# Designs tried in a protein design run: designed miniproteins, single chains, continued (5). Part 104

Each design is a single chain, and the fold is of that chain. pLDDT is the mean over its residues in the fold that is shown.

## One batch from the design tools (miniprotein)

Design m19859
Fold by ESMFold2-Fast:
Structure m19859 (fold): chain A 79 residues (1-79)
Amino acid sequence: GSVVENPRVLTDEEIEVIAKAYGEKFKELPLEEQAEMLRDIAVGFLGVTLSDEEARELVEKYKDKPLAEILKAIQEKFV
């Protein structure tokens, strides 16, 4: 399950800055490494601890979507 520690609600503009910084590298990685990177980003920027299963499910579900959309989905569900 997910744990939220000191959550900060990010604006769409803040999410876009994160997606610009990490999105290209993120999409070039294998799915397992995308899940790990997503977990690190979620903890660091959203204060959300994703399980390995939750991160993998999000990467698979949003594989055709930009990183910004995945981050918005995490924020809407967990923050």
Scores: mean pLDDT 79

Design m19860
Fold by ESMFold2-Fast:
Structure m19860 (fold): chain A 78 residues (1-78)
Amino acid sequence: DAEKYFEEGLEYRKQGKYEEAIEKFEKAIELDPHFGEAWEGLAVAYFAAGKHEEALAVLEKASQIELKRDPSKPSAIP
């Protein structure tokens, strides 16, 4: 399941194996494209691997996926 690959990605990231972490987060997203935590994990793994431009692009895409699943409702102060 997507959560299994996400947890494996977190474990690889903790070990400094960022390329393996990226692969696991990508598999989680393939199984559940609305899995926002997997998109965030992928972005963090790209940052840790020194791929900052890719990380930012992933975060932007994650934002779009989250908006599709749960429409943005910014209920911050006026």
Scores: mean pLDDT 74

Design m19861
Fold by ESMFold2-Fast:
Structure m19861 (fold): chain A 115 residues (1-115)
Amino acid sequence: ELEEALRRLQEYLALGDREYYVVSFGEETEADDAALERAFAEAKARAEETYKNLTEEQREKAIEAIEHFLRAVEQAADPEAFREHLRKMVRAAEEANLAVRDEAGNMTVAFPVVK
């Protein structure tokens, strides 16, 4: 089920040869590029370790996060719905131990691309 959700996400986003799709959620308007790069690297590392040892509960939360992200992308034309689904995605990702919080309070999540 988790592998199917990730496969659906990568097909929808046409990720190609990417190993991870990284999403950052926050209201930061003057992002420090170095801080953003660190958050992306930490999110990828956390995803790599967490996906190897997911509990059943964390797996369900990871699927929930992917589903909310897909809904956000589907409703991208509605900014309110888009933001609401991103909030739900981040919350589910935190419960799955997949979300990284930076010093500005922005949350970053990495979804692995399934081969």
Scores: mean pLDDT 69

Design m19862
Fold by ESMFold2-Fast:
Order: sequence, then structure tokens, then C-alpha cells
Structure m19862 (fold): chain A 65 residues (1-65)
Amino acid sequence: GSVALDEATINEALADIYYGLGLVLEKQGKKDEAAEWFRKAAELYRQAGNDDLAREVEKKAEELK
């Protein structure tokens, strides 16, 4: 296969899903729930080695408090 699914790839894919869920909740005005999903996404982005995206998503979570 041309693509290897490793832990980093899986964590980033899960982070994208959690980030998307957070955005949907934010649009619905569910700030506390959105912040919690953004935090989970940020943690997974960090584990995937995507520190820049993790920091941006973490800041969004903090701003929604």
C-alpha cells in the first residue's frame, strides 16, 4: 500500500473528527460541550505531532469558557 496507517495518522484523523464536532456544537451555542471536544482534539493533535494545530484548537477551547 502507498499509505501506512500509524498511530500519528490515526490520532490526527480522530482529532479532525473531534474538532468538527466541536465546531458544530459551537455553532449551536453549546460552548461548554464545544470546548470539551476542542480540548480532546487538541490533545490528539499533540500526540500526532501537530503542535501548531493543537495550540490553535486549545485556544478556541479556552476562549469558549
Scores: mean pLDDT 80

Design m19863
Fold by ESMFold2-Fast:
Structure m19863 (fold): chain A 55 residues (1-55)
Amino acid sequence: MLEKLKEAIEYGLELVKETKDVEKILKGIREKAKELGLSEEDTQKVIDYALKFLS
């Protein structure tokens, strides 16, 4: 579980580096989270963390 959460976070941060389009970032993170089998709670944590880097 922890390794999958880390992978999703790293993927989200990579998306933030490539685009400022929040909808694309959210879609990408959600698709990766589904692929990895993450809970909705963990998916939201990844989103919240990644979006902090758009400031």
Scores: mean pLDDT 79

Design m19864
Fold by ESMFold2-Fast:
Structure m19864 (fold): chain A 93 residues (1-93)
Amino acid sequence: MATVTVKVDEVRGEAAYGTVVEAGAGTGLTVGARAVLVTQGPLEVGAGATVLQDAAGGRTVLAQGTVVEVDRAAGLVTVAVERVTVAEGPRPA
């Protein structure tokens, strides 16, 4: 199963903002680029999660899965990716 690790630097409500520091093959995510992590409830191991990242052409990559690791001291969150979707066009201008 592919994983993605996000270095979280800011939390606003139910969204964590950060940078992708590791991305497995097939996740569609770019290492070193900004990402938003949205969880189903509190940011904890076992929570459903979506990692969102802007892509070329105004598209958004949505990597959906489950949180498998939270390193609060390092600010790292690892998600086991189960599904990747690319949404066309609706980043609100």
Scores: mean pLDDT 79

Design m19865
Fold by ESMFold2-Fast:
Structure m19865 (fold): chain A 101 residues (1-101)
Amino acid sequence: KIEEYKKKIEESGGKDAEAYVNLARYYLEQGKYDEAIKWAEKAIEIDPNNAEAYTVLGEAYFKKGEYDKAIEWYLKALEIDPNNLDAIRGLLHARISKYLE
């Protein structure tokens, strides 16, 4: 799975924002939140309007317990795509988790 994303990145000359988002999600699933942040940031560097990359940043910061940063990135995703259900759910979860802290 990860080899497919790395191959896509290499074949695109490092310009495949979607492949970076997929790589970031893979690291998020593995509990490697700093790696997830790194690759999501590269996706944004290539395509600043990629709402999914901002959603992955929100999820990674949420998993690190940095709820204020998670909220910030989910709101950024919703500025780009107001109908992004993952960002809507993530924002609600982060706000609740911050309140119950």
Scores: mean pLDDT 84

Design m19866
Fold by ESMFold2-Fast:
Structure m19866 (fold): chain A 63 residues (1-63)
Amino acid sequence: LEEELKKLEEELKELQKQLEQARKQLDEATDPVEQLALASQIAVLQSKIKQVEEQIEKLKAEL
């Protein structure tokens, strides 16, 4: 459980870094198609982050 929690926290950190990179690219993007693609990628990353955060909270509640 504690080891699983650490792995999820590491995954969360990696997803947050990817989200920051995607947001920076979106800020610099001027092509509408590229902006739409980046916005979609950001939404997917936010969804994954939320899922990992929920798993972390569930594990903490079991401890």
Scores: mean pLDDT 82

Design m19867
Fold by ESMFold2-Fast:
Structure m19867 (fold): chain A 88 residues (1-88)
Amino acid sequence: MMEEKLKEIVEKAIEENRPFAHELHETSSEPKEELILKALEKTLEIAKELVENTPELSEEEKEKLIKKIEELIKEMIEASKKALEERL
């Protein structure tokens, strides 16, 4: 089911991006909220690679999943920007 695969791919992308997000927080002098935005953009890149490397999915299913992931990450970025604006 597409919804179940979407969840698996997003969760794996977040997990794989965890070291990168942690390094940003340790090495960067930028506000935490801005680091979250950079981490989300990297999560999107990882998620797209995971979808393309999933042999169980047809090309049509991969395209649909990528579009849904892009929409989800875009919503998360917009929510993070709103939270940043409210704090600043």
Scores: mean pLDDT 72

Design m19868
Fold by ESMFold2-Fast:
Structure m19868 (fold): chain A 67 residues (1-67)
Amino acid sequence: MTLGAPVEIGGVLHIGARVPPGTDLEAAARRLAEELGIEVESVEVEGDRAVVTGRKDGVPTVIEVVA
């Protein structure tokens, strides 16, 4: 898994990651959220990507994982 640099846009922390094709995107996204201490509010899987919406220390945070 390759992590992008975290970027804050409009008060929301954005974290991107790339995983190999065929990876369980939901599992990878949830694991990344847990490793980063993010409280998960929702997880959506859309084809070759998963998006986690949550909070880190009260800061709105979005994780996008792409195969």
Scores: mean pLDDT 80

Design m19869
Fold by ESMFold2-Fast:
Structure m19869 (fold): chain A 74 residues (1-74)
Amino acid sequence: SIDDEISRLIGEVFELQRELAEARRNGDEERIREVLERLKELKKRIEEVIKQNPGHKYEKTLQSILEMIEELIE
């Protein structure tokens, strides 16, 4: 279901947030690059979910997640 997909997407973003923080602390440039690329892909998927489901009950939550991803990618 779309609800299950949204939950999975949100969970993956939080996991990548933790991985990015760890990689930055360790100076692991390759891991930083890989995590940032995955965050960019998740951003695209979330934007597509919002576009394909206008007015969905999770729209505001997904928009907040997009803002968080933008801050991480900066």
Scores: mean pLDDT 86

Design m19870
Fold by ESMFold2-Fast:
Structure m19870 (fold): chain A 66 residues (1-66)
Amino acid sequence: ASDEEILDEIARESKAVFDAARAGNLDQARAEIERLRQKLLELGTDPEFAESVARVVEREAERIAA
């Protein structure tokens, strides 16, 4: 996968997470975070990178939901 493909996937899935968090649907937000992590692994990213992205998105979702 290209860097552009990886960034596009992060943007798309992160939007789904943040939309769920804004709606107060924390279970859906968690499911979308796991989907993002799995998609990054499917695209061949380093597991440490995928986990770091998932943690950043989770932290932002928690802030939105607070």
Scores: mean pLDDT 84

Design m19871
Fold by ESMFold2-Fast:
Structure m19871 (fold): chain A 69 residues (1-69)
Amino acid sequence: DEYLKEGERAYREGRLEEAVEYYRKALEADPSNSKAEMLLVHVLRQLGREEEAEEVRREVLAKNPEFRS
C-alpha cells in the first residue's frame, strides 16, 4: 500500500519520526498488515520508544485475534 511505501522511503532517508507516522497510517488502513506492524515496532525501538512499540503490538493483537495462536 502507499503508506507502507512512504514509510519505507522515510526510513531509508533517516526520517524515522515520519516513518512512524506512515506506518501508523498503514495499520489504521489495514490492522491485519503484519509488515506495517513489524516495521512500526522496529522503528519505534530504534527511537527508544519501547512503551509505544509494546502498545502497537497489543493493539494489533486485539484487532486480529487470529494471530493469538
Scores: mean pLDDT 78

Design m19872
Fold by ESMFold2-Fast:
Structure m19872 (fold): chain A 90 residues (1-90)
Amino acid sequence: MSKETLELEIELALAEMGLSVAKLAAKRAIEKGDKEALKEEKEYLEELIERLRRLRERARAAGDEELARRAEELLREAERLKEEVEKALE
């Protein structure tokens, strides 16, 4: 494993954890009708989506198709969660 590959795997693991936390926070904010919390989650998800897009492109450039596939899956989940948050906001 190269240093670059290890760094990408660490970034992916952090993104997975961040998405899991965001899912829990979004559900609680929706249940409570907490518009401020929903707005904060939307902003976090926009940042996470950009990080995942960059991670996917870096993985592709490194020739790590499996890492790129995993990043793409997380990206799709983050985009779906963002849509749910936006719908809850209106």
Scores: mean pLDDT 87

Design m19873
Fold by ESMFold2-Fast:
Structure m19873 (fold): chain A 60 residues (1-60)
Amino acid sequence: SPEEVKALAAERGLTLTDEQARAIVELAGGDPEKVEGILNALASGLEVRRVDGRIELVEP
């Protein structure tokens, strides 16, 4: 859920908006392993963006 994603992000020192948390859930398809991978990517400086109607991880 978006709330669980926000909690996991906070453990990594990340603060997510509700929109970002929902985007991560969408990108991960509800898979906890994919959520962790996405959060680690964000912690390394990547961004979650909607590109051509799809949610993707991109370099800033």
Scores: mean pLDDT 74

Design m19874
Fold by ESMFold2-Fast:
Structure m19874 (fold): chain A 83 residues (1-83)
Amino acid sequence: AAAPRALASASEAKVGETVTIVGTGSVGPITVTVYLDGKEVASATSADTVLVLDFTPTKAGTYTVVVTDGLGRTATTTIKVTA
């Protein structure tokens, strides 16, 4: 089975700009969780092997996106947000 992937429409954004996050894998469910300073700020789950999440950051900082598949495997990406 293919490993999960975490993709973002931009690696950098401004506060209030929407970034489209895509989690993909070969085994569902797919869960996307977004963290800022280790705190969960957004999460979504799909029973499918693809999940699209539109995310609008409210605070500046480096956001970590974690995609988890149905086998407990993870993939990560980061989004740098400025004010």
Scores: mean pLDDT 85

Design m19875
Fold by ESMFold2-Fast:
Structure m19875 (fold): chain A 76 residues (1-76)
Amino acid sequence: KKEEGLKLLEEGKEAFEAKDYEKAIELYSKAASLLPEESGYRALALANLAEALEELGDYEKAKEYLEKARESKEKY
Protein backbone atom coordinates (compact mmCIF):
# COMPACT_ATOMS: atom_id res chain seq x y z
CA LYS A 1 0.00 0.00 0.00
CA LYS A 2 2.58 2.61 1.06
CA GLU A 3 5.06 1.49 -1.62
CA GLU A 4 2.31 1.74 -4.26
CA GLY A 5 1.35 5.20 -3.02
CA LEU A 6 4.96 6.39 -3.19
CA LYS A 7 5.30 5.05 -6.75
CA LEU A 8 2.12 6.88 -7.79
CA LEU A 9 3.45 10.06 -6.15
CA GLU A 10 6.63 9.77 -8.26
CA GLU A 11 4.61 9.07 -11.44
CA GLY A 12 2.48 12.12 -10.63
CA LYS A 13 5.62 14.26 -10.40
CA GLU A 14 6.73 12.97 -13.82
CA ALA A 15 3.33 13.84 -15.32
CA PHE A 16 3.50 17.32 -13.73
CA GLU A 17 6.99 17.94 -15.18
CA ALA A 18 5.63 16.84 -18.57
CA LYS A 19 2.85 19.47 -18.10
CA ASP A 20 0.19 16.75 -18.20
CA TYR A 21 -1.68 18.30 -15.29
CA GLU A 22 -4.84 16.20 -15.69
CA LYS A 23 -2.77 13.00 -15.39
CA ALA A 24 -0.78 14.46 -12.48
CA ILE A 25 -4.06 15.22 -10.64
CA GLU A 26 -5.30 11.63 -11.13
CA LEU A 27 -1.98 10.11 -10.00
CA TYR A 28 -1.61 12.42 -6.98
CA SER A 29 -5.22 11.72 -5.96
CA LYS A 30 -4.58 7.96 -6.06
CA ALA A 31 -1.30 8.42 -4.15
CA ALA A 32 -3.05 10.42 -1.42
CA SER A 33 -5.70 7.69 -1.01
CA LEU A 34 -3.02 4.97 -0.61
CA LEU A 35 -0.60 6.88 1.64
CA PRO A 36 -1.33 6.70 5.41
CA GLU A 37 -2.46 9.84 7.25
CA GLU A 38 0.38 9.38 9.76
CA SER A 39 2.94 10.02 7.03
CA GLY A 40 3.85 13.42 5.64
CA TYR A 41 3.52 11.77 2.22
CA ARG A 42 -0.28 12.09 2.19
CA ALA A 43 0.01 15.82 2.95
CA LEU A 44 2.67 16.11 0.23
CA ALA A 45 0.45 14.31 -2.32
CA LEU A 46 -2.50 16.59 -1.47
CA ALA A 47 -0.29 19.71 -1.76
CA ASN A 48 1.05 18.54 -5.14
CA LEU A 49 -2.53 17.82 -6.25
CA ALA A 50 -3.46 21.42 -5.34
CA GLU A 51 -0.50 22.79 -7.35
CA ALA A 52 -1.60 20.81 -10.43
CA LEU A 53 -5.14 22.17 -10.00
CA GLU A 54 -3.72 25.73 -9.90
CA GLU A 55 -1.89 25.06 -13.20
CA LEU A 56 -5.28 24.13 -14.72
CA GLY A 57 -6.86 27.29 -13.24
CA ASP A 58 -9.09 25.46 -10.75
CA TYR A 59 -8.23 27.72 -7.82
CA GLU A 60 -11.30 26.77 -5.75
CA LYS A 61 -10.41 23.05 -5.69
CA ALA A 62 -6.73 23.90 -5.21
CA LYS A 63 -7.61 25.82 -2.03
CA GLU A 64 -9.73 22.89 -0.79
CA TYR A 65 -6.85 20.42 -1.25
CA LEU A 66 -4.36 22.78 0.41
CA GLU A 67 -6.63 22.85 3.48
CA LYS A 68 -6.79 19.03 3.43
CA ALA A 69 -2.99 18.86 3.20
CA ARG A 70 -2.66 21.23 6.18
CA GLU A 71 -5.10 19.14 8.26
CA SER A 72 -3.29 15.92 7.34
CA LYS A 73 0.02 17.40 8.55
CA GLU A 74 -1.47 18.80 11.79
CA LYS A 75 -3.21 15.51 12.69
CA TYR A 76 0.07 13.58 12.41
Scores: mean pLDDT 79

Design m19876
Fold by ESMFold2-Fast:
Structure m19876 (fold): chain A 64 residues (1-64)
Amino acid sequence: MVPSDEEVELVLAIMQGALAEKHKDWKEAAEYYRKAADIAESLGRTDLAEEFRKNAEKAEEKYK
């Protein structure tokens, strides 16, 4: 079964967020994790949306 377009976007956002964290680009990491949370929420994956919102918050703390 081919994943939905939204599921592909979610995976890409997660990968970009993780890559930004690895490079310590905390602002970019926060932006991608927020994007991932929004997509997860639209998919009804409230549990994942909460996790990504927490990751975005932690990244924001590091660049402030």
Scores: mean pLDDT 80

Design m19877
Fold by ESMFold2-Fast:
Structure m19877 (fold): chain A 78 residues (1-78)
Amino acid sequence: VDEEEINDALAEMYLALGKVFERQGKYDEAAELYQKAVELATSPEVKALAYRNLADVYRKMGKDEEAEKWEQKAKELE
């Protein structure tokens, strides 16, 4: 596998772990994991998923303005 494939796989792992923390109400930890997924993701599809998960968790934290910015970034990739 090449660097791009490895990085996307790691990003998806961070997304899955972030979902676990988000389901437990640990929004700060989930946001941190989703941010790592954004940093590692090389494919637009995986990066868009990470942006959408960030938007969702920021909304749950009451940071609606930040959530909207992440959602807009996801839409730019789709």
Scores: mean pLDDT 82

Design m19878
Fold by ESMFold2-Fast:
Structure m19878 (fold): chain A 137 residues (1-137)
Amino acid sequence: EKKKKADELVNKGRELLIEGKYEEAKQYFDEALKLDPKNARAHTLRGIAYYKLGKIDEAIKDFEKAIELAPLNPRAWYYLGLAYDEKGEKEKASQYYTLAAFGYFMLGDRETAKEAAEKALELDPSNVNARFLLAQL
């Protein structure tokens, strides 16, 4: 019951997020997480809303919680890369883009995996894991 209500709130928030209504979307994700605190999708989407609002540290906390709950979450890993790049932490951003690339590769999305691996190498040309992944693509 509570999980179903949370999923409905997440879907409404996602629609608002697509429309660019980031603050309204966040309110829906806040309510969803009150009902289902372990909803990895709600944490990922609220993190994106925070990122779009320029609330980078809040976004990072949500993405970290999302990957704790669901580690094969390349979207959350990718946004962690974006968030740390925004903070100027290029080596850390490169590591998160590499994890995103690995996740996308595991899910069969070779094109997005390649883009993420290329971003990782652009930020840190010495990143051997990103170079290895790119060789698989």
Scores: mean pLDDT 90

Design m19879
Fold by ESMFold2-Fast:
Structure m19879 (fold): chain A 75 residues (1-75)
Amino acid sequence: MEALILEAREHALRAAEAERAGDYLTAAEHLEKAAKLLEEAGLNDAARLMYRRAAEAYRKAGDPEKAEEAEKKAE
């Protein structure tokens, strides 16, 4: 449990760093990884937040197909 949450936090941090660098594709990939880890940990509300952030990052990266997939997981 705790290890999954810590790994998710690390991915969220790397996503924030990628966003600051303007690398929205890398940011989206890290946010999606964080969401999956939070989902495995049973933190569904936190996972949905990360999926929504991943969808936004995918849209900024110009990948509407991956954005749509992430958005569906946030529901």
Scores: mean pLDDT 86

Design m19880
Fold by ESMFold2-Fast:
Structure m19880 (fold): chain A 64 residues (1-64)
Amino acid sequence: AQGAANRAFLDEVSPLLAEELKLAVDLTIAKNKGYPESYIKEIEKRLDEVRAEIDARRAAHAAQ
């Protein structure tokens, strides 16, 4: 039971974790390269959205 639940959780969270990592790297590059503030804010907003979704899925999994 736990193995199947963990697999389902990883299947749902893995693409979100990969997107979070990519966005975090993109944000670091954008800040270091001096990209426009509007672009940096867009990445920050998307990163916050992805993190909120990961947190919600973690909370749902913990409640199982």
Scores: mean pLDDT 81

Design m19881
Fold by ESMFold2-Fast:
Structure m19881 (fold): chain A 65 residues (1-65)
Amino acid sequence: MEITEAELYEAFALIILGIAKADPRTSEEDIKKLEELVDKAREAYRNGDVETAKKYLEEAIKIGN
C-alpha cells in the first residue's frame, strides 16, 4: 500500500480532531475551529494544494494543543 503525504496529513488531522472531541475539557468553540480547519485542509488537498493544507493543519494542531 502506498501512503501519500496527503494521506498522512489527513490521518494526523483526524487523530487531533478525535482527541479534541474525546477530551471533555475541549470547548465546543475549539472543536468548531478544529473542524473548520480540517475541512479547509481537505479542500486544499482536493485541489492539489498540499502547502495550503499543511498550513491549516498546523493551525489545527496549535488550537488542539
Scores: mean pLDDT 72

Design m19882
Fold by ESMFold2-Fast:
Structure m19882 (fold): chain A 61 residues (1-61)
Amino acid sequence: VFKGMDEEDARKVTELMGLPEEWAEAVPDIKSKEEAEELLKKREKALEELDEKFEEKKKKE
């Protein structure tokens, strides 16, 4: 894949989805380019959830 997009984003998505980091190395190798793009869409939603979680934790005092 060009720009290594699948490998980098797949690892982040894997972590956000709650999968072990060890499995992240296999995700881009096993997953097809189309499946990787679908994971990137889920990453956007996961990032929004993390952003809210960071906001809550930061405001907790």
Scores: mean pLDDT 56

Design m19883
Fold by ESMFold2-Fast:
Structure m19883 (fold): chain A 61 residues (1-61)
Amino acid sequence: MQISDREAQVLAYLIGAAVALALGDWEGAIRYAERALAIDPDNEAAREMLEEARERLERAR
C-alpha cells in the first residue's frame, strides 16, 4: 500500500478536525475539514465533520 503526500495531508486534517470537535473547538474543526476538502473535495468524512462543526458552532451562539 502506497500513501501519497496528498492522502497523508487529508488524513492529518481529518485527525485535526476530529480532535477539535472533541475539544469543542468548532471553528478549528471547520478549518481542518475545509482544508481536507480543498485537497479531496469528494471526501465524505470531511464533509460530515464540516457539517457537524457548523451545526455545533451555530448552537453555541
Scores: mean pLDDT 81

Design m19884
Fold by ESMFold2-Fast:
Structure m19884 (fold): chain A 78 residues (1-78)
Amino acid sequence: SAHAARATALFASLSAAAREKLLQSLMQAANSLPDPSKALPVEILRKAAEVVAATEKDAAVRDKSVALLEARAAAEAA
């Protein structure tokens, strides 16, 4: 899908450090849900976007990471 392709391109454009931060945000998001083992992927992705928006201090990394997570969530919801 176009959303999945966009998410892949955005991820590829991030530095290795930014990718590691994004993975940590996904883990934090999953662990913040009441039952991570039963959470839908779209719920984890949306929660991760909230975490990144609240915690990332680099505006360029934040905006790319949020756009990536939103694009991936749209791909999962379709």
Scores: mean pLDDT 79

Design m19885
Fold by ESMFold2-Fast:
Formats: structure tokens, C-alpha cells, sequence
Structure m19885 (fold): chain A 82 residues (1-82)
């Protein structure tokens, strides 16, 4: 299942980012790289889901981008406080 594959890849990268935040090892460069990859995977998953459900692809992409951006911002703030 391509959708499940994209979701699992995104979750794996998010867990890596969270682990690095907790350990205080997340660099700005690593944050940007992981954020970009997670966002791309989330958008691809959103497109696949919208196609399967007959929903708006544009709305699904917008929602996915916002969700990833909000999560990344929260993690970045946690990293700065450590």
C-alpha cells in the first residue's frame, strides 16, 4: 500500500527529529532537511488519500502542509529551550 508506505516513512522521520530534539543534537541544517522530507511525504500521502476518497486534492495538500508546519514549529521551539 503506497499510502501506508508514505505515512510510515513520514512517521519514522518525525520520530528521528523528536529523538534529536530530546537529546539536544538537532542542528538547524538537520531540522530543515527532515522538515522538507516529512512535508513532501505528507503531501504525497494527502494526494493519495484524496484520490481514494474523491476529496479535494488542493485542500488535502493545504491541510497536510499546515499540520507538518505546526508540528515542526513546536519541535523547533522545544529544541531552542534545551
Amino acid sequence: DELAKKINEAVGLLQEMEDKVEKGTLTEEEFEELYKKIKELAIEAAKLKAKETGGSEEQAIENAEKSVEDTAKELKEKAKKK
Scores: mean pLDDT 79

Design m19886
Fold by ESMFold2-Fast:
Structure m19886 (fold): chain A 109 residues (1-109)
Amino acid sequence: MSIEELREETIEALEEAIAALRANRDAPKEELLAVVRRHFGRVSELLTRLIEALVAEGRLDDALAVARALVRLQDLVAELERAAAEDHPAVIDRLIAALEELIALLREL
């Protein structure tokens, strides 16, 4: 897969994750976390492959930017897993914002 094809597939997966988070924002904690884990498993896999491809092409600054975004997403998912139900909407809103920022970053690659 080319960097361009992998970038486009990753953006699509991020857009699907945003849609799923919006659709499940009011879901019970266990159902919400199952949706999050499913989408973020795929997103993490695609982002890792993109980082590896960027490193292979010598695009180290781009690889580092994507890696930092991945760490930020992992931190927010961990925060959501620890959060009380009343705090979930605020963490979901921050997670959606981080996903939108990552899509913007990937569009500039």
Scores: mean pLDDT 87

Design m19887
Fold by ESMFold2-Fast:
Structure m19887 (fold): chain A 52 residues (1-52)
Amino acid sequence: ATPEEAIAEWEKQIEEYKEQLKKETDPAVRLDLEVKIGVLELKIAVEKVFPK
């Protein structure tokens, strides 16, 4: 897939995790979701700076 397609998919995943985070009350699960969001945001930043 193109870098733009990868970024769009990761942005969708981030929004889904953010929606789950709004509904989640378990601190451990919330931390896991925040880490997943952070990893995806980092992947987007790297792909935007160093596109394939």
Scores: mean pLDDT 81

Design m19888
Fold by ESMFold2-Fast:
Structure m19888 (fold): chain A 95 residues (1-95)
Amino acid sequence: SMELLKKEADELAEETLEHAREVIREVEELAERIEAGDEEAIEEVPLVVARAVGAMIRLSALVNFGSEEVRKEAEEKIRELKEAMRRLDEALEKQ
């Protein structure tokens, strides 16, 4: 049973980390578009923020329940996501 739990956790971790990478890229790309004056990009903010919040919740679960290696990777992605979100907030303030 312990081996099955580890396998399931590892599979969930990989999916969660890959999703987080995609969301980080999406937030950074959106910030770049807003910085460039793309007014249409502002309309995408609510959905991208919702995805970022979802990713943060899933990464937090990995920090709490994952192995030491998974926890470290999740903590790194949380830091990257927070930085990307801060850039997005700064881009919006300049409009």
Scores: mean pLDDT 85

Design m19889
Fold by ESMFold2-Fast:
Structure m19889 (fold): chain A 68 residues (1-68)
Amino acid sequence: HMEEENEKLLKEAEDYEKKAKGIETLRQDSVARARAAGNELGAQATQKALDDVIESYRKKAEELKKKA
């Protein structure tokens, strides 16, 4: 039973890490497209917003790993 709980926490942490990586890829792509269009302010705003989401997911993954 404890092994199942531990596995669940580690899987949830892995899912959050995958979400963070997905947002990192989206951030790079979205920022590059905005800059290619000459929208530097939009690129900076998008980067800031997505960086905040990435940090939230990374912190959640770390919390779950500590509980596992």
Scores: mean pLDDT 82

Design m19890
Fold by ESMFold2-Fast:
Structure m19890 (fold): chain A 57 residues (1-57)
Amino acid sequence: GPPPAPPSAEEKAAKALELLNRAKAADHDTAAEIGRLVAAGDFEGAEKLADEEVARA
């Protein structure tokens, strides 16, 4: 398989879209918060929030 590589801006954008899809299946309020973080360019914050939502769901 391919070697591990750091995420690029393109990959972060793709990951953000997948996080938003997962957020839609979660709570409405959490989805809005994740969207706000993505819009602000805080992809790490969005990922963390999505993971927290899954953990408490």
Scores: mean pLDDT 71

Design m19891
Fold by ESMFold2-Fast:
Structure m19891 (fold): chain A 60 residues (1-60)
Amino acid sequence: GPIIARATAPIPKTGPDELTLYEGDIVEVLEELDENHVLVRSLKTGEVGIVPKSMLEEIE
């Protein structure tokens, strides 16, 4: 099934390809880009962007 994770803290948008997340937001992991970054889709907003892997907790 899809890899589902939640944001463990607020994640501010610092670049154009990054995604703003609030603590507890649920995301689908679409692709691992490197060892520290993943491409995700917010299940709340449908927005797609890059977030630090360390700020996510996998739940599914």
Scores: mean pLDDT 79

Design m19892
Fold by ESMFold2-Fast:
Structure m19892 (fold): chain A 89 residues (1-89)
Amino acid sequence: SMDKIKEAEEHLKKGQELFKEGKYREAAIHYDRAIKLDPNNAEAWYNRAKALEKMGDYRGAVRDYKKALQLEPDNEEIKKALEEAESKL
């Protein structure tokens, strides 16, 4: 629904703002909400993976990068981020 997509976009934007402030845990919570509302938005999965990586959760980051890459298989930025996160496992 349009309401869910709009709410997901608002949570994604708030998460990005918090991430820029170094508030990675709070950013991840907003990305969680964005994903629940719109699970097909690769950017939300990718951004949660980045937040998890900043928090040292490389296993969680790899899971989310894989989901983002499944949604956007030709996205070289996601592929590179996945390879870098996997190197930390």
Scores: mean pLDDT 92

Design m19893
Fold by ESMFold2-Fast:
Structure m19893 (fold): chain A 82 residues (1-82)
Amino acid sequence: MREEIDREVEATLYFIKAYLALKAGDYEEAIKIVREFLEKYPDSPLRPAALRILAEAYRKLGKFDEADKYEQEADEVERRLS
């Protein structure tokens, strides 16, 4: 239980850090944090929300092809979790 709780807390903190970076306009940092999150917590229920942060960060950087790709991936993951 302790390790599972610690990992859930870590996953949530990564998500919060990525979201705050996105809101601060630090789009490259948001991308970096989300990529680390997806590598460490690939099965997290926060994955679709994290992918949407990634998509929005890429869109803000003018990388629309990458943004569309990750938005589509987020929608597919969310659909599978529903």
Scores: mean pLDDT 80

Design m19894
Fold by ESMFold2-Fast:
Formats: sequence, C-alpha cells, structure tokens
Structure m19894 (fold): chain A 73 residues (1-73)
Amino acid sequence: MKPSEDEVRASLARMMRGIGLSEVKRGNLEAARETVEELRRFAEEAEKEGLREAAEEARRAAEEVEEAIKEAE
C-alpha cells in the first residue's frame, strides 16, 4: 500500500514538530522559532495543494512549538 502525498507530508509535519519541541527542551529557542516559521510555510503550501491532513498537522505543530517557546521564556 502506497501512502498518499497528504499522509507523507503529514508525517513530515509531525517529525518537524518533534524537532521543534526538542530544540525548546535544549534551550535553543532561535532554532525552535525557525521550525515554527518552516511549519507555517509548510501548512500554507499544503493548503494550496488541497492536502488537508498535512495542513492541519503542520498548523497544530507550529502552534504547539510556539506555545512551548512562550513557556520556556
């Protein structure tokens, strides 16, 4: 079974979320902010392509990483 492009990109968004949260835990807030910006761009691109699952995952990931940054400040 071949995963859909939406499923593949949603998985990438989840991986980027993990990276961003890991950077917050390490105290690298600048790298975490860069990951938030990348996730927001990823969500916009996915939405333009009609990839609903990927767009939703990327938006949620960006919000979670941004909230973690605010809690760490």
Scores: mean pLDDT 83

